# Designed miniproteins, single chains, continued (4): the designs that were tried, part 66

Each design is a single chain, and the fold is of that chain. pLDDT is the mean over its residues in the fold that is shown.

## One batch from the design tools (miniprotein)

Design m14433
Fold by ESMFold2-Fast:
Structure m14433 (fold): chain A 70 residues (1-70)
Amino acid sequence: LKELMEVIEEANRLIFEAALSLDPETATKFITKVTQETAKLVRDALHNGIKKEELLKRIKAVIEKALAEV
């Protein structure tokens, strides 16, 4: 739980840092999409015991892919 909260905090930081490089309208859509995808990954980690390093790696991949598609 504590480690999962640390991953969520880091994910939110990365999402907002990426969003700051986008225009407000695009940033809002980006944040919404990535937040929903991240929530799914976190739920899966809670049920399947995924390591925090692997979870963070998957979250970073989602952010990078979404940012590249903007």
Scores: mean pLDDT 78

Design m14434
Fold by ESMFold2-Fast:
Formats: sequence, structure tokens, C-alpha cells
Structure m14434 (fold): chain A 55 residues (1-55)
Amino acid sequence: AVGELAERVSREGAEIIAKEGTLDADGNLTLTPEARKRLHELGLELIDAVEAEEK
């Protein structure tokens, strides 16, 4: 349950970074505000699921 969610969140997070992230000439990764919001929402989903499993 939580393990499957963690894998999904990790995969979706990587996809968001790949799509919305840009690398500058110095190798710095920049994310759009929308991408940062999505990553934050995914993190909250994972935290909620972990807390629900612990009961």
C-alpha cells in the first residue's frame, strides 16, 4: 500500500521535474511554480498515506 504509493509519487515527481524542470548552463535546476505546487501536493499525499497506515 504505502510502498506502491511511494513508488508512484517518486515516478510522478520525476516526470514533473523532467517536464517542468530546466537546466541552465551552470547545471542549476529551475522548476516552475506550478511544478513546485504539484511536487508539494504529492509529498502531502505520501505523508497522509503513511499516517493512515500507522493508525
Scores: mean pLDDT 71

Design m14435
Fold by ESMFold2-Fast:
Structure m14435 (fold): chain A 59 residues (1-59)
Amino acid sequence: HMEELREFYKKNMTEGDKKNLERQIELLKRAIEGAKALGDTSGLEFLQKELERVKEELK
């Protein structure tokens, strides 16, 4: 479950883990651009929600 993974990351987060989350943010931003270009509204909503979740992990 995603919540279990989030708890694990919060307890054991390193600089490498932070860089991995930053890379995920970059990939999600690119995916959002692709979804916008394709007019994929449901995919765009999903990707935008995931981007916010990953950003919360870094805060």
Scores: mean pLDDT 75

Design m14436
Fold by ESMFold2-Fast:
Structure m14436 (fold): chain A 117 residues (1-117)
Amino acid sequence: MITLTESGGGTVPAGGSVTLSPKITGDLGLLAEVSWWRQAPGEPRRFVASIDLFTDEVSYDPRVAGRATISYDRAAGTAYLALSDLQPEDTAVYFARAVDLATGEVYEGEGVPLTVV
């Protein structure tokens, strides 16, 4: 079973930066994609960034383009999301997802809260 444990959130000042880190553990042999999603109160859960683990192709929500960088450290089992020039609107719980190549099953962590003040 694959598990994700997100870290790196907390309370951060507006204009600052943060790096969110999901530790991915378990049977890691066949992951297709890792992505980051966010959930704010009163809003639907929305996409932030993804990385394709075969092509290294990255994708970003236009709202964070130029401020977000996603990377995957295969040896560490960690997919980093770096966010810069933080805005109060970036306040949300951030979730990492991993997609199994063979089944398409989606594994998601419990999320890490980020508050921008």
Scores: mean pLDDT 78

Design m14437
Fold by ESMFold2-Fast:
Structure m14437 (fold): chain A 81 residues (1-81)
Amino acid sequence: MSKEEIKEKKLKEFEATVDRVADALRKRYGLPKELVDAIRDEVMAELKKRIDQAKSEEELNKAVIQALGDFVRRLEEAAEA
């Protein structure tokens, strides 16, 4: 598998995880879909930049974990607004 294929796979795995987390938190906090979608798009764009800079699978995993943390934090902050 090429480096690009690994990066694309990690991005796709993150997308699936984000969708699952978004559904759970949307139900828990009553967040509107449009707000969740906007935060998702911003976090996905940031993750793509971090993945492009990653030089190892460990760095890719770290980027994904950081992006997931950012996504959850932004949703929790939105729930307080």
Scores: mean pLDDT 77

Design m14438
Fold by ESMFold2-Fast:
Structure m14438 (fold): chain A 74 residues (1-74)
Amino acid sequence: MVEELKALGDAGVTDPETIERLKEALKSKDPLVQAAAAYALGKMGTEEGRKAVEEALKSKDPLVQAVAKNALKQ
């Protein structure tokens, strides 16, 4: 799952179904899944993705926060 989520971001897939799937992954209890989703949404460069990554900044997990901050710097 983590590798698959990152691959979606790297591939530049921006269809609505993929965006919704990534937003759902951000709600995961697994920090690695949340971080991968934040990375992919940031890579997509969409307004919807940016807003979802901003929400990820509110995570209490340091890995998720670091990935979200890096994604927003792009």
Scores: mean pLDDT 75

Design m14439
Fold by ESMFold2-Fast:
Structure m14439 (fold): chain A 75 residues (1-75)
Amino acid sequence: SELREKARELVKKAEEAARKGDSKTAAEYYEKAAELFEKAGLHTSAKFLRTVAEELRKNPENPAEAIRRAIAKLP
């Protein structure tokens, strides 16, 4: 669906921002992607991306570590 395609593009932008050390921009893109996945009915994907955004906001100085923490919370 168009929502999923847009969400995936936002995830790509979030990953690029995180690689550059821009945790604030990365978190914003992950949150926006989560909103679109939620609208598409992909609740598990939306929850994971919101967790990534939360971890980035808690640990903005180390985006790689923040993302690892989010992945570790997967069931």
Scores: mean pLDDT 87

Design m14440
Fold by ESMFold2-Fast:
Structure m14440 (fold): chain A 103 residues (1-103)
Amino acid sequence: MLVRFSPILRKMLETYGIEVPEVMSEEEAEEAIDKLFDAMDKDGDGVISREELREALEKFFEVDEVPDDFLDALFAGLDKDGDGVISREEFREFMLKLVEPVE
């Protein structure tokens, strides 16, 4: 299936220097999402912490501070297992919701 990233997801990828075509395969979209995860995972432990998510959101929205309530709501939506970190699989599932089918 051919897909494209939503404007917000494309902006997030561009923020980390990840180049993607306007239209791509689902496999290419998953590869780009994996690259974004690796860019956000600063310590390379294979998970995104709450603090790494805060830093990424501040960078994406070009704000000095992300409100704790917003961060709490988003983190709860991503951390489905309740382990206090975001796995690569949880991140992929969430980011794929920001991918739009083409036609």
Scores: mean pLDDT 75

Design m14441
Fold by ESMFold2-Fast:
Structure m14441 (fold): chain A 85 residues (1-85)
Amino acid sequence: MEEALKDEDPGLRAFAAFMAGYAGNFELVEKALEDPDPEVRVGAVLGAALSGDTEKARKILEKALTDSDPEVQAAAREALERLGL
């Protein structure tokens, strides 16, 4: 999974970031949030929100609210609302 986050295809990296978050691998989610492509960072946000670990997801989502990209910020805001945070 970490190798897929270094792929040249941003779509594959976004999917890998989502799956890492969904699996509860928050170490890889934090790495994915440093990706230059906002779609990869959105994937990480959405995956983390679906992980089932509300406390760790909250910390990731709060960090994503400070992202430079408005779509990443929106994804984090919507995820926090869905989790009741």
Scores: mean pLDDT 82

Design m14442
Fold by ESMFold2-Fast:
Structure m14442 (fold): chain A 66 residues (1-66)
Amino acid sequence: SAAEREALLAEAKARLAEAARTLSHDEFLARLAAVVAELRARGVPEADILALAAHAAELLEERSRA
């Protein structure tokens, strides 16, 4: 359902935000790859996954300024 997809994406964003604060750059990329694989396995559309990847890029950019 759309609500289930929205919940999965919200949880993924929360997991990536925590990872950006706590993990190294390489560990963050590994976490992003795992999250993407999990979302694909659950049938999340590629458009939503691409939007999540853009969000992850923003998190890395913010991290590089700290």
Scores: mean pLDDT 82

Design m14443
Fold by ESMFold2-Fast:
Structure m14443 (fold): chain A 56 residues (1-56)
Amino acid sequence: GVNAEAAKRAAEAGDDAAASAAAYESGLITGNQEAFDAAKSRDGKAAAEAAVKSGA
């Protein structure tokens, strides 16, 4: 989804804050706790992976 692609690109650019924000939005859309937890960690790679897995 749009948020998953945004999180992936932000993580590739080293922008952990943008990747975490996209993962949080993914969690809001899908209700995926894993995406919320990844966003809270401020780990851009983990956030991107969680956003992709949530499908938002």
Scores: mean pLDDT 70

Design m14444
Fold by ESMFold2-Fast:
Structure m14444 (fold): chain A 78 residues (1-78)
Amino acid sequence: LLEEARKKYEEANELLKKALEAKKQGDIKKALELAKKAGEKYKEAAVLKAKAEGREDLIDEILKKTEEELKKLLEELA
């Protein structure tokens, strides 16, 4: 679970870097799609980490926090 969570965080970070690069190139549509995919990977990683640490009680809070960060990112890219 921890190795899976780390891998998902790495994938999310790579997608986020690509989203920011696409925005700088003026490809807003691509930037939004990549940012959305990054957010999905961050949610997956957060859930896996919570389960690995026995903190299932925090999953709802973690998902809400991740969703808020994703919303801010999408607004920033628009």
Scores: mean pLDDT 75

Design m14445
Fold by ESMFold2-Fast:
Structure m14445 (fold): chain A 62 residues (1-62)
Amino acid sequence: MKPEEFAPLVIAAIQKLGGEASFEEIVELMPSSVKRQQVYDALEYLKSKGILEEVDGKYVLK
């Protein structure tokens, strides 16, 4: 499954958490069918596009 397919779900989860979230908080909001590796790949994709940054172990929407 491509990282782009999970990117909207990850963005929605971070928005629900107020615009910043830890990896564990994001994983907890994902459907049980979504693997931790898929969340990680989507976060790395979003960071590469400049949509997210990682600050002190949290992912922050720009």
Scores: mean pLDDT 80

Design m14446
Fold by ESMFold2-Fast:
Formats: C-alpha cells, sequence, structure tokens
Structure m14446 (fold): chain A 77 residues (1-77)
C-alpha cells in the first residue's frame, strides 16, 4: 500500500504527466511542456506540502505579509 507521502507524490506526477500529454496533443515544444510541468509540480507541491504550518485557525500561508508565491516562471532563458 502507498503511504500518504507516496500518494501525494503520485498525484504530483499524474498532474505532470497530464501536462505532458496535453502539451504534446497541442503541439507545444518540449521547452513549453517542461515549463508547464514545472509550474504544475510547484503548485501541487505547495498545496500538498506547505512550508508554513500555521494551525491557529488561520491559513498556512499568509499573503498579506508578503508570503510565499508559487509564481516563479523564469527558469529557461
Amino acid sequence: MLSEDQRRALRVLEAAQKEIEDGKAAGLTPEQIERRVEETIRREVAELFPPDMHSGQGPAVGGAAGGAGTARLEKKR
């Protein structure tokens, strides 16, 4: 049986594979597909493994104080 961590990892991989298949079907370049996959992995990981664990009835990540943003799009230039 899969642990919770393995299940989360598989969810991330499934999302990444979907981006690859969708990108191939749409005729995207490997570079564009890789970029989409990275963004999808980043979003899924942030949701499943948040770095901040505020359990005090508040959100895990606070945006008002300039909290973590998932948008880092610039890797391949």
Scores: mean pLDDT 66

Design m14447
Fold by ESMFold2-Fast:
Structure m14447 (fold): chain A 80 residues (1-80)
Amino acid sequence: DEEIIAILEELRKRLKEKGVPQYIIDAVDLAIEYVEAGDYEKALEILERLKEELEKLGDKEGVALVERAIKLLREKLEEL
């Protein structure tokens, strides 16, 4: 979970520097909370929606970070 959280923290920092709407930052924070709680399925649902929002904003680098987190979360779900 440390690697997934590190990716999401990097995404959060980058999005704050870009001045994205607060609801997007809140979505990253919520995804981190679900990862920390071990609720990987809910974290994945949030990150899939976040990916769509970042695609609409044209944030290609943010999309790449979300895709990395999604991949790692899917690997966690396969281990359960």
Scores: mean pLDDT 85

Design m14448
Fold by ESMFold2-Fast:
Structure m14448 (fold): chain A 75 residues (1-75)
Amino acid sequence: GDEAAAEAALQAGLEALSKGDVETAIAHFEEAIALAPPGSPVAGRAYALLAFIYRELGDEERAAAYRARHEEIAA
């Protein structure tokens, strides 16, 4: 199902991040969100990871936006 595809994309993003490939990780996490059912745990994890990445890159505006999306799902 779409959730299985979303989880696969999330895992691919985590592998890319572990190798230092930040651009590939971002693309996979965005794919995970696109494939995930709205409000799913997979979407929440992808938003949290994107918030972390953009904070590390110094992009506080995008980090805050993704954090807000994660908080909507976590509430």
Scores: mean pLDDT 84

Design m14449
Fold by ESMFold2-Fast:
Structure m14449 (fold): chain A 50 residues (1-50)
Amino acid sequence: HMEKLKKFFEELRKLAERLAQTTGPERQAILDEIRKKYEEYKKFLEELKK
């Protein structure tokens, strides 16, 4: 389970780095990808609570 969490955080970190270097409309697309990753992470946490 820790390896999955590590991979999620690594993916978010990469997206955050891209976001920091990006401006304009492309920035909005990266934000949407971050939201999708966050929703996946929330689902994973809900499964762990069961």
Scores: mean pLDDT 77

Design m14450
Fold by ESMFold2-Fast:
Structure m14450 (fold): chain A 120 residues (1-120)
Amino acid sequence: EVKLVESGGGTFAEGSSVTLTSKVSGVDFSSYDASWLRQAPGQPLRQVASISGYSGLVSYDPAVAGRATISVDYSKKTVYLDLRDLRREDTATYFDQLSGLVGALERKSYEGEGVQLTVV
């Protein structure tokens, strides 16, 4: 059974920094893409950061570009999202998602239950 357990949320001051962490179990995810998604109150689910398991290429949503870093520790099976210069608009539930091809045409995705971040 694949599990993603997010942590590092809570209430943080505007202008501060936070590291969100996702601990992965039940899968060798070294070939999977890792992403951080968020859903703010009244907003759709949105991808904020991703890292390719194939190339290591990172991408960031314009809302967090320049303030975010996604990284993976494959030995510890942990995915990180560092957010700097926190804004009230960063208030959301954050989810780690792992996605990989299980065949030529099919993607398999795993997602955690999420962690709440509140910026005041």
Scores: mean pLDDT 84

Design m14451
Fold by ESMFold2-Fast:
Structure m14451 (fold): chain A 96 residues (1-96)
Amino acid sequence: SKKEEAEKYNEKGKELFKEGKLEEALEYYEKALEIDPEYGEAWYNLGKVLEAQGKLEEAAEYYDKAAELYEKQGDMEKALEAGINAGILRIKLATK
């Protein structure tokens, strides 16, 4: 299924992220989103890669996208977590 294909790319991205291979992790999360653009976890993980790269504005936008999708899917705990991560990055950006 499309879901299983997207999950496979998301898991590969998570492996690469743990190895510090940020650009390769980004590529696999983008592949997951090409298959399933409503895949909240892939948006969240993409935000984590961007945060690790120091792209805090873009990371916050992707965490907001993940929060929106998690909320739409009824996963309020993950939506709250993603929203908090976006908020923390916006505070960091405002307090430079």
Scores: mean pLDDT 88

Design m14452
Fold by ESMFold2-Fast:
Structure m14452 (fold): chain A 68 residues (1-68)
Amino acid sequence: MEELEKLINEALELAKRLYDAGHVDAAREILSKINEAKEAYKNGDFEKALQIAKEAVEEGRRRLAEVA
């Protein structure tokens, strides 16, 4: 699913930005959600995978906004 790949890549970029800014725990939380989304996809639950990936992106954006 192209949509899922885009969301996972965006979440990875947000996690990297948080890590580079010194927010290691926040970055780890985003990475954990990405792994959950990948697991759901492998189990055939594409709707759950997409939802978790969206949540990872939303959380990453919120965390970065808090430190700007």
Scores: mean pLDDT 84

Design m14453
Fold by ESMFold2-Fast:
Structure m14453 (fold): chain A 65 residues (1-65)
Amino acid sequence: GQSEIEEIEEKIKEIEEKIKELEEKLAKLKKEGASQEELKKIELEIEILEGLKGIYLGLLNLLKS
């Protein structure tokens, strides 16, 4: 029902906030001359979170159908 939709929307929002924080951290580390290994780790974390967001968006679409 509507409550399940709201719960998934909240999860998507939490993931988007985490992605934004990691993107800001990545930008800062690039300016500070961080190692490629450090940058790659954060890029992988962002990719995993984007994948998870995609799953929740898929679930949301199914619930709204």
Scores: mean pLDDT 87

Design m14454
Fold by ESMFold2-Fast:
Structure m14454 (fold): chain A 65 residues (1-65)
Amino acid sequence: AKKIVEEMMEKYKDDEEAYTAAYGILSAIEAGADPVLAAKKAIENAEKSNKKKAAELAKELLKKF
């Protein structure tokens, strides 16, 4: 799961919102969170904050997990 998130961070390195969302998911996984749950939490937080790019990124990661 970590490798998939790192690849997504590289893809979105010029998009601060998406990159920050991916970094948050990676940090959660490194802290022992389940990748699927980390992605779902990121989607909820992004939608709550009206962060469209973050939500799209988190949904794409969830699909790959």
Scores: mean pLDDT 79

Design m14455
Fold by ESMFold2-Fast:
Structure m14455 (fold): chain A 73 residues (1-73)
Amino acid sequence: SLEERIREALRQIARALEAGTLSVDDAKAFLKTLARIAEEQGLEELAQKLRDVIDNATSKEQLIAEIRKLLEE
């Protein structure tokens, strides 16, 4: 499903952040794109959760934690 594709993208983003191969700013840009795709496809709850992650995370460590928390749901 598209939701599973987005969740896999989130796992890749979290791994890249943890590995230091992706910046916080670039990760947030990818999350904004995923939120837009989710919204366009009617996944409104997932889109809102992605926006909340972007808004709440102010550091790499917080962004990783927020993404991991979303993936546990």
Scores: mean pLDDT 87

Design m14456
Fold by ESMFold2-Fast:
Structure m14456 (fold): chain A 88 residues (1-88)
Amino acid sequence: MDPAKKKEAEEYTNKALELIRQNKYEEAVEYAKKAIELDPEYADAWATLGLALEKLGKYEEAREAYEKALELDPNNAFAQLALERLES
């Protein structure tokens, strides 16, 4: 993997999380998608996309994003707990 693209994906993922904290969920989706475009195997970017979609009430799309995060990293505790919450 290109270290520069991975770092940029991490920065966009962090920006998406900051936007979620500001209740700017639509913008958070955009930044999470940019992170995924740079590094489609970055599990945290998929988990962050799931969180932003969940906050928008897009539960089906959120579930798909969390499932992808767990496919990439089965030990991603955040995505695991989020899926348990959505299925309960």
Scores: mean pLDDT 87

Design m14457
Fold by ESMFold2-Fast:
Structure m14457 (fold): chain A 65 residues (1-65)
Amino acid sequence: SKIDEAQKISLEALEKMEEYLSKGDKEGAKKAAEEALKELVEKGIITEEQAEESLKSMKEVIESL
């Protein structure tokens, strides 16, 4: 299902982001978030607007770490 696919993409993105953040690479973490959201849009799981809002929030969280 789209929900299962979204969960897998999100979990893999979170694991990549955690790996980058453990190395102090906030830029890499932001890129991982951006790529995951792009994939979700391309697969029709979320809208471009939802991806833009989510990416903004995720980037703010990453910068606060």
Scores: mean pLDDT 82

Design m14458
Fold by ESMFold2-Fast:
Structure m14458 (fold): chain A 55 residues (1-55)
Amino acid sequence: SAREEEARRLALEAARAALAGDFETAQRLVDKAVDELGASLDEVRAVILEYLEAQ
């Protein structure tokens, strides 16, 4: 639960970085969620896309 919440937070920060044009930061945040927290890459991408589409 706590790790899933942190991974979701990183995914949302990555989405915000992408909206600002900072794709380097967005990529690093995605990598942290996947590599350090063990999040699914598909789930992280889905959260990012849902956030971007909601804007």
Scores: mean pLDDT 83

Design m14459
Fold by ESMFold2-Fast:
Structure m14459 (fold): chain A 65 residues (1-65)
Amino acid sequence: PSEEELEREIEEALARMWASIILKYTEDPREAARLLRERAKRLEEEGLPVAAEVLRRRADELEAA
């Protein structure tokens, strides 16, 4: 695998970890979605755009349900 593939996999893993933590923190899907978007914004500011996109997508899914 390429360095770019490895970086993507790491960012996706980080996003999955944050999503798991946030979903365990609150039982309210609306609150979880807000927390996911807050974390996505921080990750994007830290230069992790793939992780941010994964969290934003998950937040959208929770609000759609």
Scores: mean pLDDT 82

Design m14460
Fold by ESMFold2-Fast:
Structure m14460 (fold): chain A 68 residues (1-68)
Amino acid sequence: SMSEHERFMLEVARRRAGLEEEEFFERAREAAENESYEKLEELLGIDVEELEKELKELREEKAKEKAE
């Protein structure tokens, strides 16, 4: 889900950046909202492919919950 996606991105960014969390969070969040995953990869310091896999698995889990 978007909420989990945003939170995950921000938390990883905070850890990787070592910058001021509020400032970095704002920039990372804007990139995530615009679905600029390439930009997020640069900010997070990790590859977007790995993030995509995690998100796909998360979305499938959510779908299973909704389906009961």
Scores: mean pLDDT 60

Design m14461
Fold by ESMFold2-Fast:
Structure m14461 (fold): chain A 71 residues (1-71)
Amino acid sequence: MTKEEAKEKAREIALEVLEEAKKNPELQEFEKIKEELYKRVAPILKEAGFSEEEIEELVEIAADTIYEALK
């Protein structure tokens, strides 16, 4: 898996988390969104060779995007 493919997979997962959060109010908290995203995307990003710092940055950006979309 390339880094670009891993980022696309992470984006697909982020959209899934957004749809789940729309149906589940417990997932609408920023920390819960970030935790759920990390659990699902971190293994994929690690396999593609991203560093822990890069993974945290990508997850935070995605969580911010989802959180703003839920407002």
Scores: mean pLDDT 82

Design m14462
Fold by ESMFold2-Fast:
Structure m14462 (fold): chain A 56 residues (1-56)
Amino acid sequence: AKAAAGAAELVEGVTGDDGTELAKLSPEEAAEWLMEKYGMTEEEARAFVAAGEALA
């Protein structure tokens, strides 16, 4: 659905342009960066980094 695609596009932004920057960071640094920029909790940021690594 386009609504779900819109939410996925926000996530895709992290793996697109911001994903290039995240790839330069360690998983711990990437999690902290996501918490700071996107206001994610530490658990959400760590889960996101782990999922992104698995999908890459």
Scores: mean pLDDT 61

Design m14463
Fold by ESMFold2-Fast:
Structure m14463 (fold): chain A 80 residues (1-80)
Amino acid sequence: MAEEEVARLAAEAARAYLAGREEEARRLNEEALRLAEEAAKAAGEDAEAVRLRLTRAALEAAREALLAAGVPESELAPLP
């Protein structure tokens, strides 16, 4: 499912940034954005709702990955 794949890519991108692998993190973020836009386009009338849902899933996955790595919650942006 697009939501699971977008979330996985976002979490991997967050971990890559923490590991200093900036090029990999950028590539993973670009792939996540591409999949989210493809899913939104496929949804037609529900494109806005799908885009919001996938964005939230990506942010939640990235946030969980950062918290698991020891980044304090105070440094994380609030969820949309």
Scores: mean pLDDT 78

Design m14464
Fold by ESMFold2-Fast:
Structure m14464 (fold): chain A 70 residues (1-70)
Amino acid sequence: SEEEIEQLRTRADKLVSEAEKAIKEGNLEKVKKYIDELTRLEGEASRRGYFDLAKEISDRRNKLAKEAEK
């Protein structure tokens, strides 16, 4: 369970980092791809009952969406 949460969080961290890089590059297609992957990961965390993690991922995704809009 702890290892599973750590794996999901690590994946989220990587996706956020890639999305931030894509925003700086102005690559909206990549931003959309990584936000979609974060949405899938949020759903996975929620389905497994990791609601705090799902909320964390959701908050990070929303922040990225705002940054992409400038």
Scores: mean pLDDT 86

Design m14465
Fold by ESMFold2-Fast:
Order: structure tokens, then sequence, then C-alpha cells
Structure m14465 (fold): chain A 55 residues (1-55)
């Protein structure tokens, strides 16, 4: 499985490419490993909002 750092980096990469749903999934998986990271939680929420806008 991927480490917390790898999941956060993957989320950032997807987000930069405009793949917001994939970014949200990666950030969500990161939060399962470290649920108290407020920065990653915020990034997850932003990615999810942008993913909904793409629907």
Amino acid sequence: GMSYEELVEKGEEYYKKGEYLRAAVAYHEALQLNPEDEEVKKKFEEALKKAVEQT
C-alpha cells in the first residue's frame, strides 16, 4: 500500500491536472492514515467541491 506522504503527493498531482475526483480519493485515503491533518482535510474538501462542479 501507499504511504501517507505518497497519497498526499498523488492527490496534489491529480489536483494540478484537474482530475479532482481522483485527487479527492487520494486525499481521502491519506486521511484514513492521518485523520487530524487539517491541511489535507481542506484539500480533500476543495477537490471534492471541484469534482462535483465537473459533473
Scores: mean pLDDT 84

Design m14466
Fold by ESMFold2-Fast:
Structure m14466 (fold): chain A 55 residues (1-55)
Amino acid sequence: DEILEKAREIAEKYGLSEEEIELAVLSVKDALEAGSDPEEVLKNLEKSLEEKSKE
């Protein structure tokens, strides 16, 4: 799944641990199964990680 690969790559870019990366990918998958738009889910993930990095 290309979108799950993108989610993993985003999490890895922000320096998450392997377990955190897998949780992020699962969260994206759950949101997609709930009917969320793939583009919006990825943007929300990136925004969350970026905000965390700005602490």
Scores: mean pLDDT 79

Design m14467
Fold by ESMFold2-Fast:
Structure m14467 (fold): chain A 81 residues (1-81)
Amino acid sequence: IDEREVGGALARMFAAIGDLLASQGKLEEAAESYEKAARLALEAGDLKLAAELLRKLAEVYEKAGKLEKAAEARKKAEELE
């Protein structure tokens, strides 16, 4: 297993943690998990996964009232597509 493959697996794990935290209403912790997941996906070169995670991050920021951060995350996701 190369480091790129490991990075993708870790990104998916942190995404799952973010999904769980978001379902519990822990929006700030969910955002931190999605930020980490998106960064790992980018480092692994998985642009589709990174874009998906940045969209999830934007949704969590919007629910938390952090509209500027939500807009930035959406813009980054669009740049990867």
Scores: mean pLDDT 83

Design m14468
Fold by ESMFold2-Fast:
Structure m14468 (fold): chain A 60 residues (1-60)
Amino acid sequence: MREEQEKRALEEAAKELGISVQELYNIFGKKKLRELFKEADAKGVDPVEVIKKELDKLKK
């Protein structure tokens, strides 16, 4: 996958959630975020939505 698409999705997710991209890395880590992007691509869904869903699970 293109690193550019991953970076854009991270920036969009961070904006939507009101946090920084660095905070997303601190919460999930680079490896987990990459796995979430692969999952989103495999399911044909927006990676921002996958990130939001996983963040919601952590808050429970």
Scores: mean pLDDT 75

Design m14469
Fold by ESMFold2-Fast:
Structure m14469 (fold): chain A 70 residues (1-70)
Amino acid sequence: EEKERKRKERQKLVIKAANKISEAKSDEEIKKIKEEFLKELKKLGASEETLKRYKEFFDRLIEGLDLQNK
């Protein structure tokens, strides 16, 4: 079914982007990863609402990695 297929595609994109962000060595690299992720998500036909949710998710993830020492 299309709905389940798109969900799996999104999960793969999220995991892939999260892994790349965690390995990123610079803010510029993180920004590129985020842009590629959103671009791919849009190509999958994601709604504006879905796109915004994932954008916010990655913004929070990036902020946590960028601003806080672990």
Scores: mean pLDDT 71

Design m14470
Fold by ESMFold2-Fast:
Structure m14470 (fold): chain A 58 residues (1-58)
Amino acid sequence: EEELRKLAEEVLEKHPDMTEEQLVIAGAREAMKKGYTAEEIQKFMELVRELYEERKAA
């Protein structure tokens, strides 16, 4: 879980101009390339959405 959260943070940092939907898609593709399972990818997408909302609130 912590590794997925760190990867999600990196995706958000590398793509400041992307929308939430674009970040979720880009993140899912990156996780898939790294060999994560479908369940892990689903959790990763949820983490990307959570971090995106936190960034908007900050």
Scores: mean pLDDT 77

